# Designed miniproteins, single chains, continued (5), part 55

Each design is a single chain, and the fold is of that chain. pLDDT is the mean over its residues in the fold that is shown.

## One batch from the design tools (miniprotein)

Design m17893
Fold by ESMFold2-Fast:
Structure m17893 (fold): chain A 76 residues (1-76)
Amino acid sequence: SEEQEEIWKHFVESLERQNVPQEKIQLLQEVFEQVAAEFPEVNLAELIYASKKLEAGLSVEDIITELVKYLNEKLS
């Protein structure tokens, strides 16, 4: 939705301000999109919200790892 896109845009802008390489930002976006395709029951806004919460003090690699962990926990 447009609201989910706006949340993602703000998250990306935050990562860019932290000087995160575009390659890593693209990887994170691809992970979110792949999750939405494979797990349609999961709301992207919730994933973005959870990822943004984890952003505080975490690296991009840690954010990706925690996102995968979150999805595994939600599916159990």
Scores: mean pLDDT 66

Design m17894
Fold by ESMFold2-Fast:
Structure m17894 (fold): chain A 89 residues (1-89)
Amino acid sequence: MSEEEIEKKAQEIVDLALALNPDVVLTEEQREKMLEVAKEILSRPHVPPVSPMDILAAVLANPEASIEEIVRTAEEIGFGLISREQFLS
């Protein structure tokens, strides 16, 4: 994917996750972090089976963590190693 395509898809992921979870309020910093996490996931040569909600749950679990740590958490949720419902009820 091109950088422009990655940016557009990352924004769509953030917007979709928040639209599906209207009770979740993110700070501007958390929203920007979620966008960077989505970009990182989309830039990988093999995109893991991670949904927009898995990314949102990972940000909520560790909002102050590094981008790489949140990406790992999102992947663990996507693979079923950690329950998304633990962070996003």
Scores: mean pLDDT 75

Design m17895
Fold by ESMFold2-Fast:
Structure m17895 (fold): chain A 55 residues (1-55)
Amino acid sequence: LNQKTAEELKNLGFEKASKGEISEEVANLFRRALELDPNDSVAVSMLAAVNEALA
């Protein structure tokens, strides 16, 4: 399996979101980042924002 670092996953999600791609895929990128680094407050905030936008 190609494993990305928490930083790479967070940055990829941020880039997609900044281009207007608000999707379950972007939410999963932030969830995976949090699985690797649970203390990343930025990833927590971005995941919450994406989930709110998808509701």
Scores: mean pLDDT 77

Design m17896
Fold by ESMFold2-Fast:
Structure m17896 (fold): chain A 76 residues (1-76)
Amino acid sequence: SSLQQEAQQLQQQIEELQQRIDELYKEAVELLNSPSTADQQQAFQKLDEVRKLQQQRDAAQKQLAAKQAQIAKQQA
C-alpha cells in the first residue's frame, strides 16, 4: 500500500540521517583534537549540522510512528 511505501521511505530517510549524523560527529570529534583553529571552526560547523540533522531525524521518526499506527489499523 502507499502507507507501507511511505513508511519504508521514512525508515530509509531515518537511516540515512543517522549515518550522516554519525559521520559528522566522528569528523567533528577528530577535528576538535586538532591544535588548528581552522579545524576547530570546521568541527563547530559540523556539530551545528548534526543538531539540524537530529531535528530532522526526530521529525521523521514521529511521522514513521504515525504511518506504522495507520498500517496496524489496516491489518486489524
Scores: mean pLDDT 88

Design m17897
Fold by ESMFold2-Fast:
Structure m17897 (fold): chain A 75 residues (1-75)
Amino acid sequence: SATDAATLAALSRAEAEELRALAAASPNPQVKDLYLQAADLFERAAEAARAGDLATARELISQGSQLAQQAKELE
């Protein structure tokens, strides 16, 4: 639905901003890179959701979540 798409887009954008803040706070270049890659995937997910492509948005969220988890494990 349009409401689900709007919600998914907003949440994905918020997650991207949080991941960029985590990247900025990290002294580890590898952790920074993983958080920035995750943030880019969540931004792409937000754009896919806004376009109504919820399947692509969910796939991008899954990929971004995996990279964010890898970054957390290296901290």
Scores: mean pLDDT 88

Design m17898
Fold by ESMFold2-Fast:
Structure m17898 (fold): chain A 94 residues (1-94)
Amino acid sequence: LKEVSQEQYDEGLALIVEAYELIKEGKLEEAEEKLKEAAKLLGEDHPAVLYAMGLVYYEQGEYEKAVEYFQKALEKHPELTAAQEKLEEAKKKL
């Protein structure tokens, strides 16, 4: 959300970074908790939140949901190359 304070924005981004680390470690439930907190600060439709949720679904083997979230992230931020790459990988898994 554009109307959030700088402090809320910075905190939200820090939570997303923590979620990425948890995803890499396979701690997907903990990653989802961090992303829910980030969504409260940044908004559920923030491209970074959508992308990270897509990664959680991808690692869980829920490729159809991963595709959906990566597409939503790209609708909000078309230049998010990481989401484009993961969208292709998720589609190959279907």
Scores: mean pLDDT 83

Design m17899
Fold by ESMFold2-Fast:
Structure m17899 (fold): chain A 67 residues (1-67)
Amino acid sequence: MTVAELLSGPLVRVPRSEEVDRALSEVSGVPVEKVLDFFADPEDPTLSHYRVPAALWERVQEVLAAR
């Protein structure tokens, strides 16, 4: 899957966790300390959720399932 394909499609709201932070970092190439800056849901002031492209989230779920 190309980077363009990973960033395409609808955005999905996903709960934040350390596992999701690491998997998002691995799949996107964003350093783990920058994951919040790039993917934070701007409508969640508690910073408990991310807004992630659906294709990127599918790949994150594959990484999480492999653990």
Scores: mean pLDDT 74

Design m17900
Fold by ESMFold2-Fast:
Structure m17900 (fold): chain A 105 residues (1-105)
Amino acid sequence: MSAEELKALGEEYKKLGEEYFKKGDYEKAIEYYTEAIRYYAAALGPNDKEVAEALVNKGDAAFKAGDYDLAIAYYEGAARIYRKQGDEESAEEAKKKAEEAKKAK
């Protein structure tokens, strides 16, 4: 598959993750966000902003599922990628979400 086709698959899986998140099926949302991350990383590299955004969405789903340790790991992963991209604002937002998850434990 081309990088464009891989990115399109990542976008499709991200939309599925968002759909299941809205339905309250956080386990399915996490599965679809995991596939989105896999395709985005293959298309764009593991440190791309699309991977970071999908990690935040995956963290949000883990948080809603009550899996705070998993949510922290995903948010911290996203923050690291945003810092590598020079996006300090998004990195701090992801870090704040990780701290909120730590308080919810």
Scores: mean pLDDT 90

Design m17901
Fold by ESMFold2-Fast:
Structure m17901 (fold): chain A 84 residues (1-84)
Amino acid sequence: DPELEELKKEIEELKKKYADNPLAVKAADLLLEILDNLDAPEFEIEELLGLVDIIIGVLEVIGDEEAAADLRELLDKLRAILAS
């Protein structure tokens, strides 16, 4: 799917942009794990999505607002694809 491949590239570029931010890198890695495991049970995908939401929330409270916003955009794109 070209849309999934493009999203994967966007996530990998986010990892490069925030390479010095371990929480942002971890959230991006979880998004990539979901993309690599779309055939996994729904509950497992939902758990990984929930972990990304938690990390974004932590980034927001510690003041890494740009990283949180960029990750939320990618998470929303992934959720839209999964809902289709």
Scores: mean pLDDT 86

Design m17902
Fold by ESMFold2-Fast:
Structure m17902 (fold): chain A 89 residues (1-89)
Amino acid sequence: SANERVEKLMPIMQKIAEEKEPEEQRRIHEETLLRLSVELGREIARTADEETRAELIAELERALAEMRARGAPEPLIRVVEALLEALRE
């Protein structure tokens, strides 16, 4: 299911985002995280029906608004934005 895929990939993405590295390597990892987010969104879009996709988009939009309100880390905000963009395609 889409939920299970998110649950499995998010911890890996978070480790990449939190990795203590030289700034140059960190930027490469942030770009990788964004690419993985797009790939995840496309995979969900291919697997889920249109109704499930619409529900997930609505939930992610609410989560994004909440994350911005709470000052969540920028890389995590970008991940959710990338997922939403991919799901809308």
Scores: mean pLDDT 73

Design m17903
Fold by ESMFold2-Fast:
Structure m17903 (fold): chain A 74 residues (1-74)
Amino acid sequence: DGEEELKRLAEKSTKAGEEALRAAGLEDKIPEFRKKVEEALKEAIEMLRKGEELEKVLQKLDHALKQALADALA
């Protein structure tokens, strides 16, 4: 199930990102980071439902998740 694979990637990124933000003393950035992850996951699921290839959707989601963490760390 492609949606489950997208959700698993988002969950893994959320956990790793929250740990990184806490280690950096940026716990106040966690809510905004979570919101960005939720938005990215929602867009990825919509793309998959519209017939985009799972591999391409995963690549776009991974990129968006990395950008969300980079923005929170800045």
Scores: mean pLDDT 86

Design m17904
Fold by ESMFold2-Fast:
Structure m17904 (fold): chain A 70 residues (1-70)
Amino acid sequence: AVAQAQALIDQGQQKIAQGQQLIQQGRQLLAEHPTDKAKVLEGIGLILRGIGLEFEGQVLMAKGQQLLAS
């Protein structure tokens, strides 16, 4: 139980870190090419995927924390 909870928390942290990296890449693309519609859409896509990974990571961390609390 404890080992499984820690694994979920670690996986969640990893997903959050990956999501943050994608968001940063998307933001850089938008900042560099604000008037290029295709690159703006690519940057938005990266940010949305990054947000999805952060949400997934938060869910995994919450599950791990719940297992530790039980």
Scores: mean pLDDT 87

Design m17905
Fold by ESMFold2-Fast:
Structure m17905 (fold): chain A 70 residues (1-70)
Amino acid sequence: MSAEEIAEILRENKDDPGKAVEEISKKTGVSKEEIEKVLVRRIVETGKTLSEFSDEELLEIAKEILKLAE
């Protein structure tokens, strides 16, 4: 699975982060808890909600999640 595919799942599910986490977990094998930690950290550090992230920021998050799959 590519970072671009993970970023697309996040973009499609901006209004339902739980659904995004579940789909990414199923496709990457990364635990939902680890994916949630990445998202929560980014939200806390930026002060943004998931719906406020740019495509570039979502791609950075996707790359970080993909790193956990290795």
Scores: mean pLDDT 82

Design m17906
Fold by ESMFold2-Fast:
Structure m17906 (fold): chain A 96 residues (1-96)
Amino acid sequence: MEEEVRKAIELLQKALEALDAGNFDEAKEYVRKAIEVLQELLEKLESDPNATDEEIYLARAALNAVGLALQALDEGNKTSAKIYLQEAIDALRELL
């Protein structure tokens, strides 16, 4: 969990940096990689008998926010994308 959470945060931070540089395609690539990591994390948590409802909720919240960020990026909405990426990072930080 901690390793996957840290990896997802790093990918989302790289997406924010790419957006600030105006590199929407690079930002989308980092977001897609973060979605893959978060899907793996969620499957692992849902199959782990020691996982808490809070951990599963936070992982789902992060995945949903990242999905909304990808949609905002596809629409060219940098402001909304940054908000959703930050919401995902904040949810993931609660897991650390």
Scores: mean pLDDT 88

Design m17907
Fold by ESMFold2-Fast:
Structure m17907 (fold): chain A 82 residues (1-82)
Amino acid sequence: MSIDQIFSRFIRGDINAMVWIVQNMDNVDPTRVAQTLVDAGIVSRSEVQNIIDGGRDSIVSSIYDAYPDNSTIQSIYNTLPP
C-alpha cells in the first residue's frame, strides 16, 4: 500500500493506518501528519504547530485522546516519556 493510501485511510479513521504512521515517524513528514490529524478531526488547526513541535509524542497523545479504548494505541501511548 502506498504512503498516500495510508494517509487517506488515517483520515477515514483507520486505526491500523494511524498505528503504521506512529511506528514509521522517521519515514513521514511531521507537518503532513499534523495536517492529517486536523483533516481526521482529531486536533484543531490552531494546534498544528504544537503537534509539529512536540513530534511523535504529541501525535501519539492526540491519537490516544481520540481513541482511548484501543488497546494498540494504549500500548504505544504507555511507551511515551513521562
Scores: mean pLDDT 81

Design m17908
Fold by ESMFold2-Fast:
Structure m17908 (fold): chain A 92 residues (1-92)
Amino acid sequence: EEAAELLRKAVEYVDEAIKSLEAGNFDEAIKLLEKAREYVRKAVEVSPDPARVRMVLNELDYVITLVKEGAPKDVVIRHLERVREALRELAA
């Protein structure tokens, strides 16, 4: 239950990051993704399945790297939609 609440918060920050990317605000998107990352990291510590949560944390780290390296926003958004789906599944 605690892990699920943390993962739902991570989903909220990923949704805000997608909106920031759509608006062209890459620096804001990075800050929002780093907030999402912190919630996923906390969820690893309290999750009954820390390995699955850590896998999503690694995917989120990869997406943050893509944004920092100047990947096209549509590519980044597509990866974030997959991360969001994985976080929602883990929070269920």
Scores: mean pLDDT 87

Design m17909
Fold by ESMFold2-Fast:
Structure m17909 (fold): chain A 86 residues (1-86)
Amino acid sequence: SEKDEFIARFEELVAELSSQLPPSVARRLETLTAEAVAGMRRMSTEEARRAFRAWAGVLLALLRSEPAVPPELVARFEAGVRELLA
């Protein structure tokens, strides 16, 4: 379904970033993403997209708060979020 494809792309974006992040940050990002995805699977496609906007903000705040996260990885996540919401 469109929702399953959207969720898969979100999980793929997080997996790509997690491979490049410090392990402690990657683990937190993956945990929050698992919570977001579990909620979104129970929602309609439109509700899941709205929930994703809120969760993207939480994940971006996490990445921006971590001094060990390079600015280019934050920019990559922001670009991926924009692509998912287009």
Scores: mean pLDDT 87

Design m17910
Fold by ESMFold2-Fast:
Structure m17910 (fold): chain A 112 residues (1-112)
Amino acid sequence: ATEADLEKAYQKVVEAAKLYKEGNIDGAKDLLLEAAGSKELYKEILEMIEKGSKTQDIVSKITALALRLIGTLIDAEIYARKHGIDFEEELKLASELITELVKELIELEEKR
């Protein structure tokens, strides 16, 4: 990733963590998905669940989404470390947000 890519990831993750802390979970999820370039993948997963696609295919796409979100978090952490920025709280909040997002998708698959 370029320095500009790392900075963009950092800025979006910080804002997502702030929204999550304030209880704006939907806004936080939207920003995190945008930061990871994964809004279309998230939409594809929802459409696959609604369509009744194979569970293995859905789980594969959820795994791909989770890895992209984690990668964005790593990029943000790298930027923070390079610039001597304390990122511990934002890293924790964004990690919790990723867990909640993945859990929500799994629960939607189970309930269909």
Scores: mean pLDDT 89

Design m17911
Fold by ESMFold2-Fast:
Structure m17911 (fold): chain A 93 residues (1-93)
Amino acid sequence: MEKEKLRKEAEEHRKRGDQAYQDGNFLEAAGHYLRAAELYVKSGDKEKAREFARHAVRIAKEAGYLDDVIAMGDSIPEVKELVREAVAELEAE
């Protein structure tokens, strides 16, 4: 099924993001998590998309790349709102 294929592609990006994070490549990790979020939006799984957008924003904030990840989110229509929500939630904490 097409939705299952999109979810598998999202999980592959999650694995690549996890590997990049372990390697200390935090901006690359955030980019992979945003790609996973985009694929989850396209598969209809908005809750998973929101979790991956939050994870990308949290890593970006911790590593000092928040501005770069906001710019990435702005360039991906499917995740722009989710990235903005995640930034607002983290800044309210």
Scores: mean pLDDT 85

Design m17912
Fold by ESMFold2-Fast:
Structure m17912 (fold): chain A 96 residues (1-96)
Amino acid sequence: MLSEEEKRKIVLDYIKERFEYLGKKPTDEEVEAFLKSLDTDGDGTISVEEFKKFIDTLVPNYTGTDEQVEKRLAIFDKDGDGTLDFDEFVELLSTK
């Protein structure tokens, strides 16, 4: 299992790479601020709605249907409360 620091690095590296692909050159502070904007409570959870905004921001022209996105999110939302914990978020980013 990955440490919290390793999980955080995976997410930060993903965000940075996606911003660079979109023609932006983000600073580490900007990448951190973006990640923090998804975790509004600072408790390591991200809402399903915030995750959809994340995908819309970093993966424009995503061709998946809303139903497919919601089904995939539901697999990782184990509590059915509409939030993803950081572990579930890392798993989702690493899933093809």
Scores: mean pLDDT 67

Design m17913
Fold by ESMFold2-Fast:
Structure m17913 (fold): chain A 71 residues (1-71)
Amino acid sequence: DSLALASEVGAEAYRLARKYVDDETAAKIGIHAAKVAQDLLDAGYSPDEARRIALEEAEKLMKEVLEKKKA
């Protein structure tokens, strides 16, 4: 079930982001990661590839949020 995998990826991204950003921002990063994973699965990527890419995208977003928090 691609939705179940996407939800798990989102939850993992949320848990990682929560260490560095507020809960609301971490939740948004998690939701974005879940959507990225779902889109990649729908595009024919393997579950392992979709998970890896979605988590990399979540880390990138987290870094962008931290860098822009004053700008």
Scores: mean pLDDT 82

Design m17914
Fold by ESMFold2-Fast:
Formats: structure tokens, C-alpha cells, sequence
Structure m17914 (fold): chain A 114 residues (1-114)
């Protein structure tokens, strides 16, 4: 349902924000936990989106929230790199997996809007 998708996107955004806070605090164990939770939510969201018909308004709302979420994560990584913070390889791998899933969802939402 549209309501279930909105709840999943909101929870995904929350987990990404919690991961960002942990990354900025150099709490890499918490960052890994929150990134893994975000990846699971993104996988669930992607599968549900394939089977769910949404209005143009609902698609645009979800797309905007996911684009903001991706943007915040990319900005955080860019800032950490600029100030010389070296993230653990395990954390970088999880970030790359999450970004790949976010981009797949965004691409699907854009395809549904076309």
C-alpha cells in the first residue's frame, strides 16, 4: 500500500540519519548497525515498489524524500573525505551497498513517473 511505502521511506530516512550521526561521532559499530538496518529497509522498499501502483503525487513525495536522503549521505561522505577522515573498509562497503539500493529505488520511481 501507499501508506506502507511512506512508512518504509520514513523509517529508511531515519536509519540513514542515525548512520550519519554515528559516522560523524566516529562510532563505527553503531554506523555499521544503522547502515545494515537501512539496507534491509531499502531492499524491502524496492520489492514492495515493484508490486505497488502509486499516484503521481505519491511517487513525487517518495522520490523527493529519497533524493534528500541520498544527498545527505553523499554530503556526509564528501565532508569526511575533505577533512581527511579515513572510514573503515567495512563501513565504506556498507555505504556503497546502501547508495546502490537508493539509486535503484530512485530510478524505479522515475521510471514510474515517465
Amino acid sequence: SAEELEELVEELSKKVQEAIKALLAEDYEKAKEKLEEAIRLAEELLELLKETELSEEELKKLLLELEITEGLLLLTIGVLKAIGVELPEEVLELIERLLKKLREIIALLREKLA
Scores: mean pLDDT 89

Design m17915
Fold by ESMFold2-Fast:
Structure m17915 (fold): chain A 89 residues (1-89)
Amino acid sequence: SAEEAILAEAERLVADFRAELAALEREGAAATTEEERAAVADRIAALLGETLTRLQELRAQATDPAVRARIDALALELAERTGAVLDRL
């Protein structure tokens, strides 16, 4: 169904985000200067913003309240996970 396709796309976006966030966290941990760490933090913040925008676009296409609620939960989880990563940089 269209709703299943929307949810599958949202889950794929989240999986892609988690993989890229983990790679950026490793890059930040390997950084030797505050400037390099700040640059990684900026890239993480930009990635979160872009991913949240795409999730909101998918949410707008969904008509099922359960699918919209799941996308909202995914967006919240990403924001919280990203905040924790940024706090460790």
Scores: mean pLDDT 91

Design m17916
Fold by ESMFold2-Fast:
Structure m17916 (fold): chain A 85 residues (1-85)
Amino acid sequence: DEKELEKKELVNTLIALLGDREKAREVAREALKLLEAGKEEEAIEYVREKLREYAPEFSDAVLDALAEKIVEMLKRNPEAVELLD
């Protein structure tokens, strides 16, 4: 139940920040690929740059915190990508 809620929160957050379910899916899939390759720092930077592109009104500190949170949630919930289909 709580794990399903966290997956939905991750999906909804990505859609809200990136503005589109398709963009959210693309970003989540690429970040997950980087995580599976052991490139966690690159995954965080990739998400951060995408958030800056689509939500530039946020400060660097907020974008850093959001990117780290999103990547951490993806590590715990890799199946969340399926909810973006």
Scores: mean pLDDT 82

Design m17917
Fold by ESMFold2-Fast:
Structure m17917 (fold): chain A 89 residues (1-89)
Amino acid sequence: MREAGVLATAGGILIAASSSGDDTSGLAVELLERAFELALKAGDSDTLETVSKLAERLAEVAAAQGDEESAKRAKELSEKAKKASEELK
């Protein structure tokens, strides 16, 4: 839980940096993917919901910057995290 929450927070900071013009979307995806895996192992539905929301925002930011691969990965992660969060509740 702690590690997944920390990685999700770091991912959120990198999404904010990316939306400000920094090319950090790829690193943000990697951090959110790790947060997702740890949250799944812990059964942490709240962190999975947070990862879903952050990944959805990251998909929008990455798409706006032309990073199609990070946008696709973030969108898929958002959908997986949302479904996992709902199934654990």
Scores: mean pLDDT 76

Design m17918
Fold by ESMFold2-Fast:
Structure m17918 (fold): chain A 80 residues (1-80)
Amino acid sequence: SPKERVLQEFRAALDGLLQQARDQGLPQEDIDLLERLAQGALTTLEWAAGTVDEDEFRRLAEGLLGVLQQFYDDLLRQHA
């Protein structure tokens, strides 16, 4: 389904973001926090799959990924 594709894309993006955090040498504490936020975002998106239409679901996934990317960028900025 379209929502299943969005969830697959979202999980792949999260895996990539977490791998980037590890490769950049972020402290384990920051990686753990990013992992917890990523899991919360995924749980929210899985819940929303039963509630919103396909277009809203894609927008929600993009928004959640954007928030996680911004948080990762903030962690990098504090580490630098």
Scores: mean pLDDT 87

Design m17919
Fold by ESMFold2-Fast:
Structure m17919 (fold): chain A 80 residues (1-80)
Amino acid sequence: MTKEEEAEKLLSNMSEEDQLETIEWIKEKLPLIKTEAGKELAEKQITYLEVVVRKSKNPELVKKAKETIELLKEHLKKVE
């Protein structure tokens, strides 16, 4: 199973509220993790957020997912 297929399956089992809370958690907490494991987690979360952008019909979720992807990509550029 690809990471994208796994993300789609996970998202199909989550309510829109749960998805929103997850995105807020990622946005707030993940940039604080400066370890190698945190970097790998950030890359995995970007993949999940890109699936949200493609599949979600909720404009607020799509907007927050896009904003969070940009924040995580910017953070990853600063962590070598």
Scores: mean pLDDT 75

Design m17920
Fold by ESMFold2-Fast:
Structure m17920 (fold): chain A 83 residues (1-83)
Amino acid sequence: MPIPLTGEEGARRAKELAEEALKSKGSKAASLLTSALLLASESGDVEAQKYVLEALKEWAKRDEDEEVGKQLSEQAEEMLKKL
């Protein structure tokens, strides 16, 4: 069975996935950012969560769909305020 990624390992992998997402485009970037956000949330590491949310905002600005990018950026900003 896969061992749940917790604490430092989860936080580290979340940051790695966010960095990979920023090097990718379209649906692949969105998928990587979603996975990174889930891992960061499960890790409980606030710095990892902030890192992933900032990466999501950066990716949203690079997205070709301005409406989708705006919605994702606003969601990330609200999550950052909650942390």
Scores: mean pLDDT 72

Design m17921
Fold by ESMFold2-Fast:
Structure m17921 (fold): chain A 78 residues (1-78)
Amino acid sequence: SSLIEQQAKELREELSKTLSEEEVEATVDAFVMMLTLDASPEQILAYLKRKYPQLSEEKLKEIVELAKKKAEEFKKQL
């Protein structure tokens, strides 16, 4: 939806202040998947490992947790 697209853009801008471009895109991908798909954390992590092979598993787990927090915050505002 347009609302999710807008929130993804805002999240990308905010995270770009502190995270690398790859980390930003991985976090936004996870965030969008959490809002649009009934995907488990395992499924999201597996997807991110394939798309961002340069990021460590520990970093990807941090990214999934950050995305989850941002998705939960967004859902509470709806």
Scores: mean pLDDT 84

Design m17922
Fold by ESMFold2-Fast:
Structure m17922 (fold): chain A 105 residues (1-105)
Amino acid sequence: SPEELQRLAREAATLLATASITLAGMEFDYATRRDQLSPAQAARVEALIGRMRELYRRMRELVSRLEEALRRGDVEEARRLLEEMRRVLEEMNRLEQEFQAILAS
């Protein structure tokens, strides 16, 4: 239905926006606090941010594929891609928690 396609599109947009905000926040916090970190802490943070950038790129690829599925009216493929996006965001949230733990130490 048109309503279901619109709902899936909005959910995907929300997940992408959340991923973007999370990555931007981590990069901003690192840039602001990098001089307060030991070399070992800085190396760990840079590795986490690198992984976050890879996950965000995957998120963008999934959104592109989801938009193509929606254009075809392929609700099943769109739902599958949305589930994959949620898993990517869960991984990003775990990395953000690890990042915050480093900053708290």
Scores: mean pLDDT 90

Design m17923
Fold by ESMFold2-Fast:
Structure m17923 (fold): chain A 64 residues (1-64)
Amino acid sequence: MSRQELIDRAGRIMEALLAGGADLSEEEKERERAEFLAYVEQRWDRDPERTAREVREMEESLRA
């Protein structure tokens, strides 16, 4: 997985989570998205293999 693929996939996960029932304002949703993406990018820089695995696990959990 490339860094861009990670960002794109993490963004889709966050969109699904925020759409799924978060009672948040637009500003709060944007903040949560930005914080999550920054967190994922930091983890990628530290451990890309583990981060890629964690993102895949999150995607699978959302698909059930």
Scores: mean pLDDT 77

Design m17924
Fold by ESMFold2-Fast:
Structure m17924 (fold): chain A 87 residues (1-87)
Amino acid sequence: SILDELEALVDELLADLPEEVKAAVKEIVRDGYRRVVEEGASIHDVMLAMAERLAELIRRHRLSPEQQARVGEAAERAIRLLARHVA
């Protein structure tokens, strides 16, 4: 399923990050999936909400620039996957 693909994406890109961070990113991505696919929310609104939640996660956990880049890539690829699914 697309949800399994989204979770696998986070596991792949964030493999070396702390489990708490990985779990939090998965939760953010799952919430994005639910809002877009199940509730019909706009991809744009979900993208903005996801970006804000991830920025707070980065600040809270004091992620390195390399870890920030990986989290950003995971979010970007998740949004692209969601956009393709609802197109």
Scores: mean pLDDT 86

Design m17925
Fold by ESMFold2-Fast:
Structure m17925 (fold): chain A 70 residues (1-70)
Amino acid sequence: MRLTEALLDKIPLELVPDLLVQLGLARSQAEAVALLRRLGIDVADPEQVRRFLLAFALGREVDLSALRPV
């Protein structure tokens, strides 16, 4: 499924690390959290995480039904 702004807005924060793994931005959920921290993004802040997803995930193809929480 192609990631639109509306779909990114509906993704729960607990699914975001697994989304980054599916996008090939990290090899594990722990590495995804570490990546966000290195970029200065508070993983508990929906606004900061959403801005990251708009920059790096928008328009990419993923299986949203396969996403797993941390």
Scores: mean pLDDT 81

Design m17926
Fold by ESMFold2-Fast:
Structure m17926 (fold): chain A 66 residues (1-66)
Amino acid sequence: MEEALKKIKEAIEKGDLDKLNRAYLGVFIYNNIEDKKVVDPEKYPEALKRKKTETYELFQALLEAL
């Protein structure tokens, strides 16, 4: 998580929106692909919660940096 927050701040300071777009795309892919993969159903909800929490924290850091 700390590395992700550092990348967000660096992307804002240097104007590298590609890194921000890739991070958000990763969350989008995770949410869609996990629904289609046959994996342990009990692990899926926990993994999804973790990913959503990480995304929320990234958005909060972005808003505070702007």
Scores: mean pLDDT 53

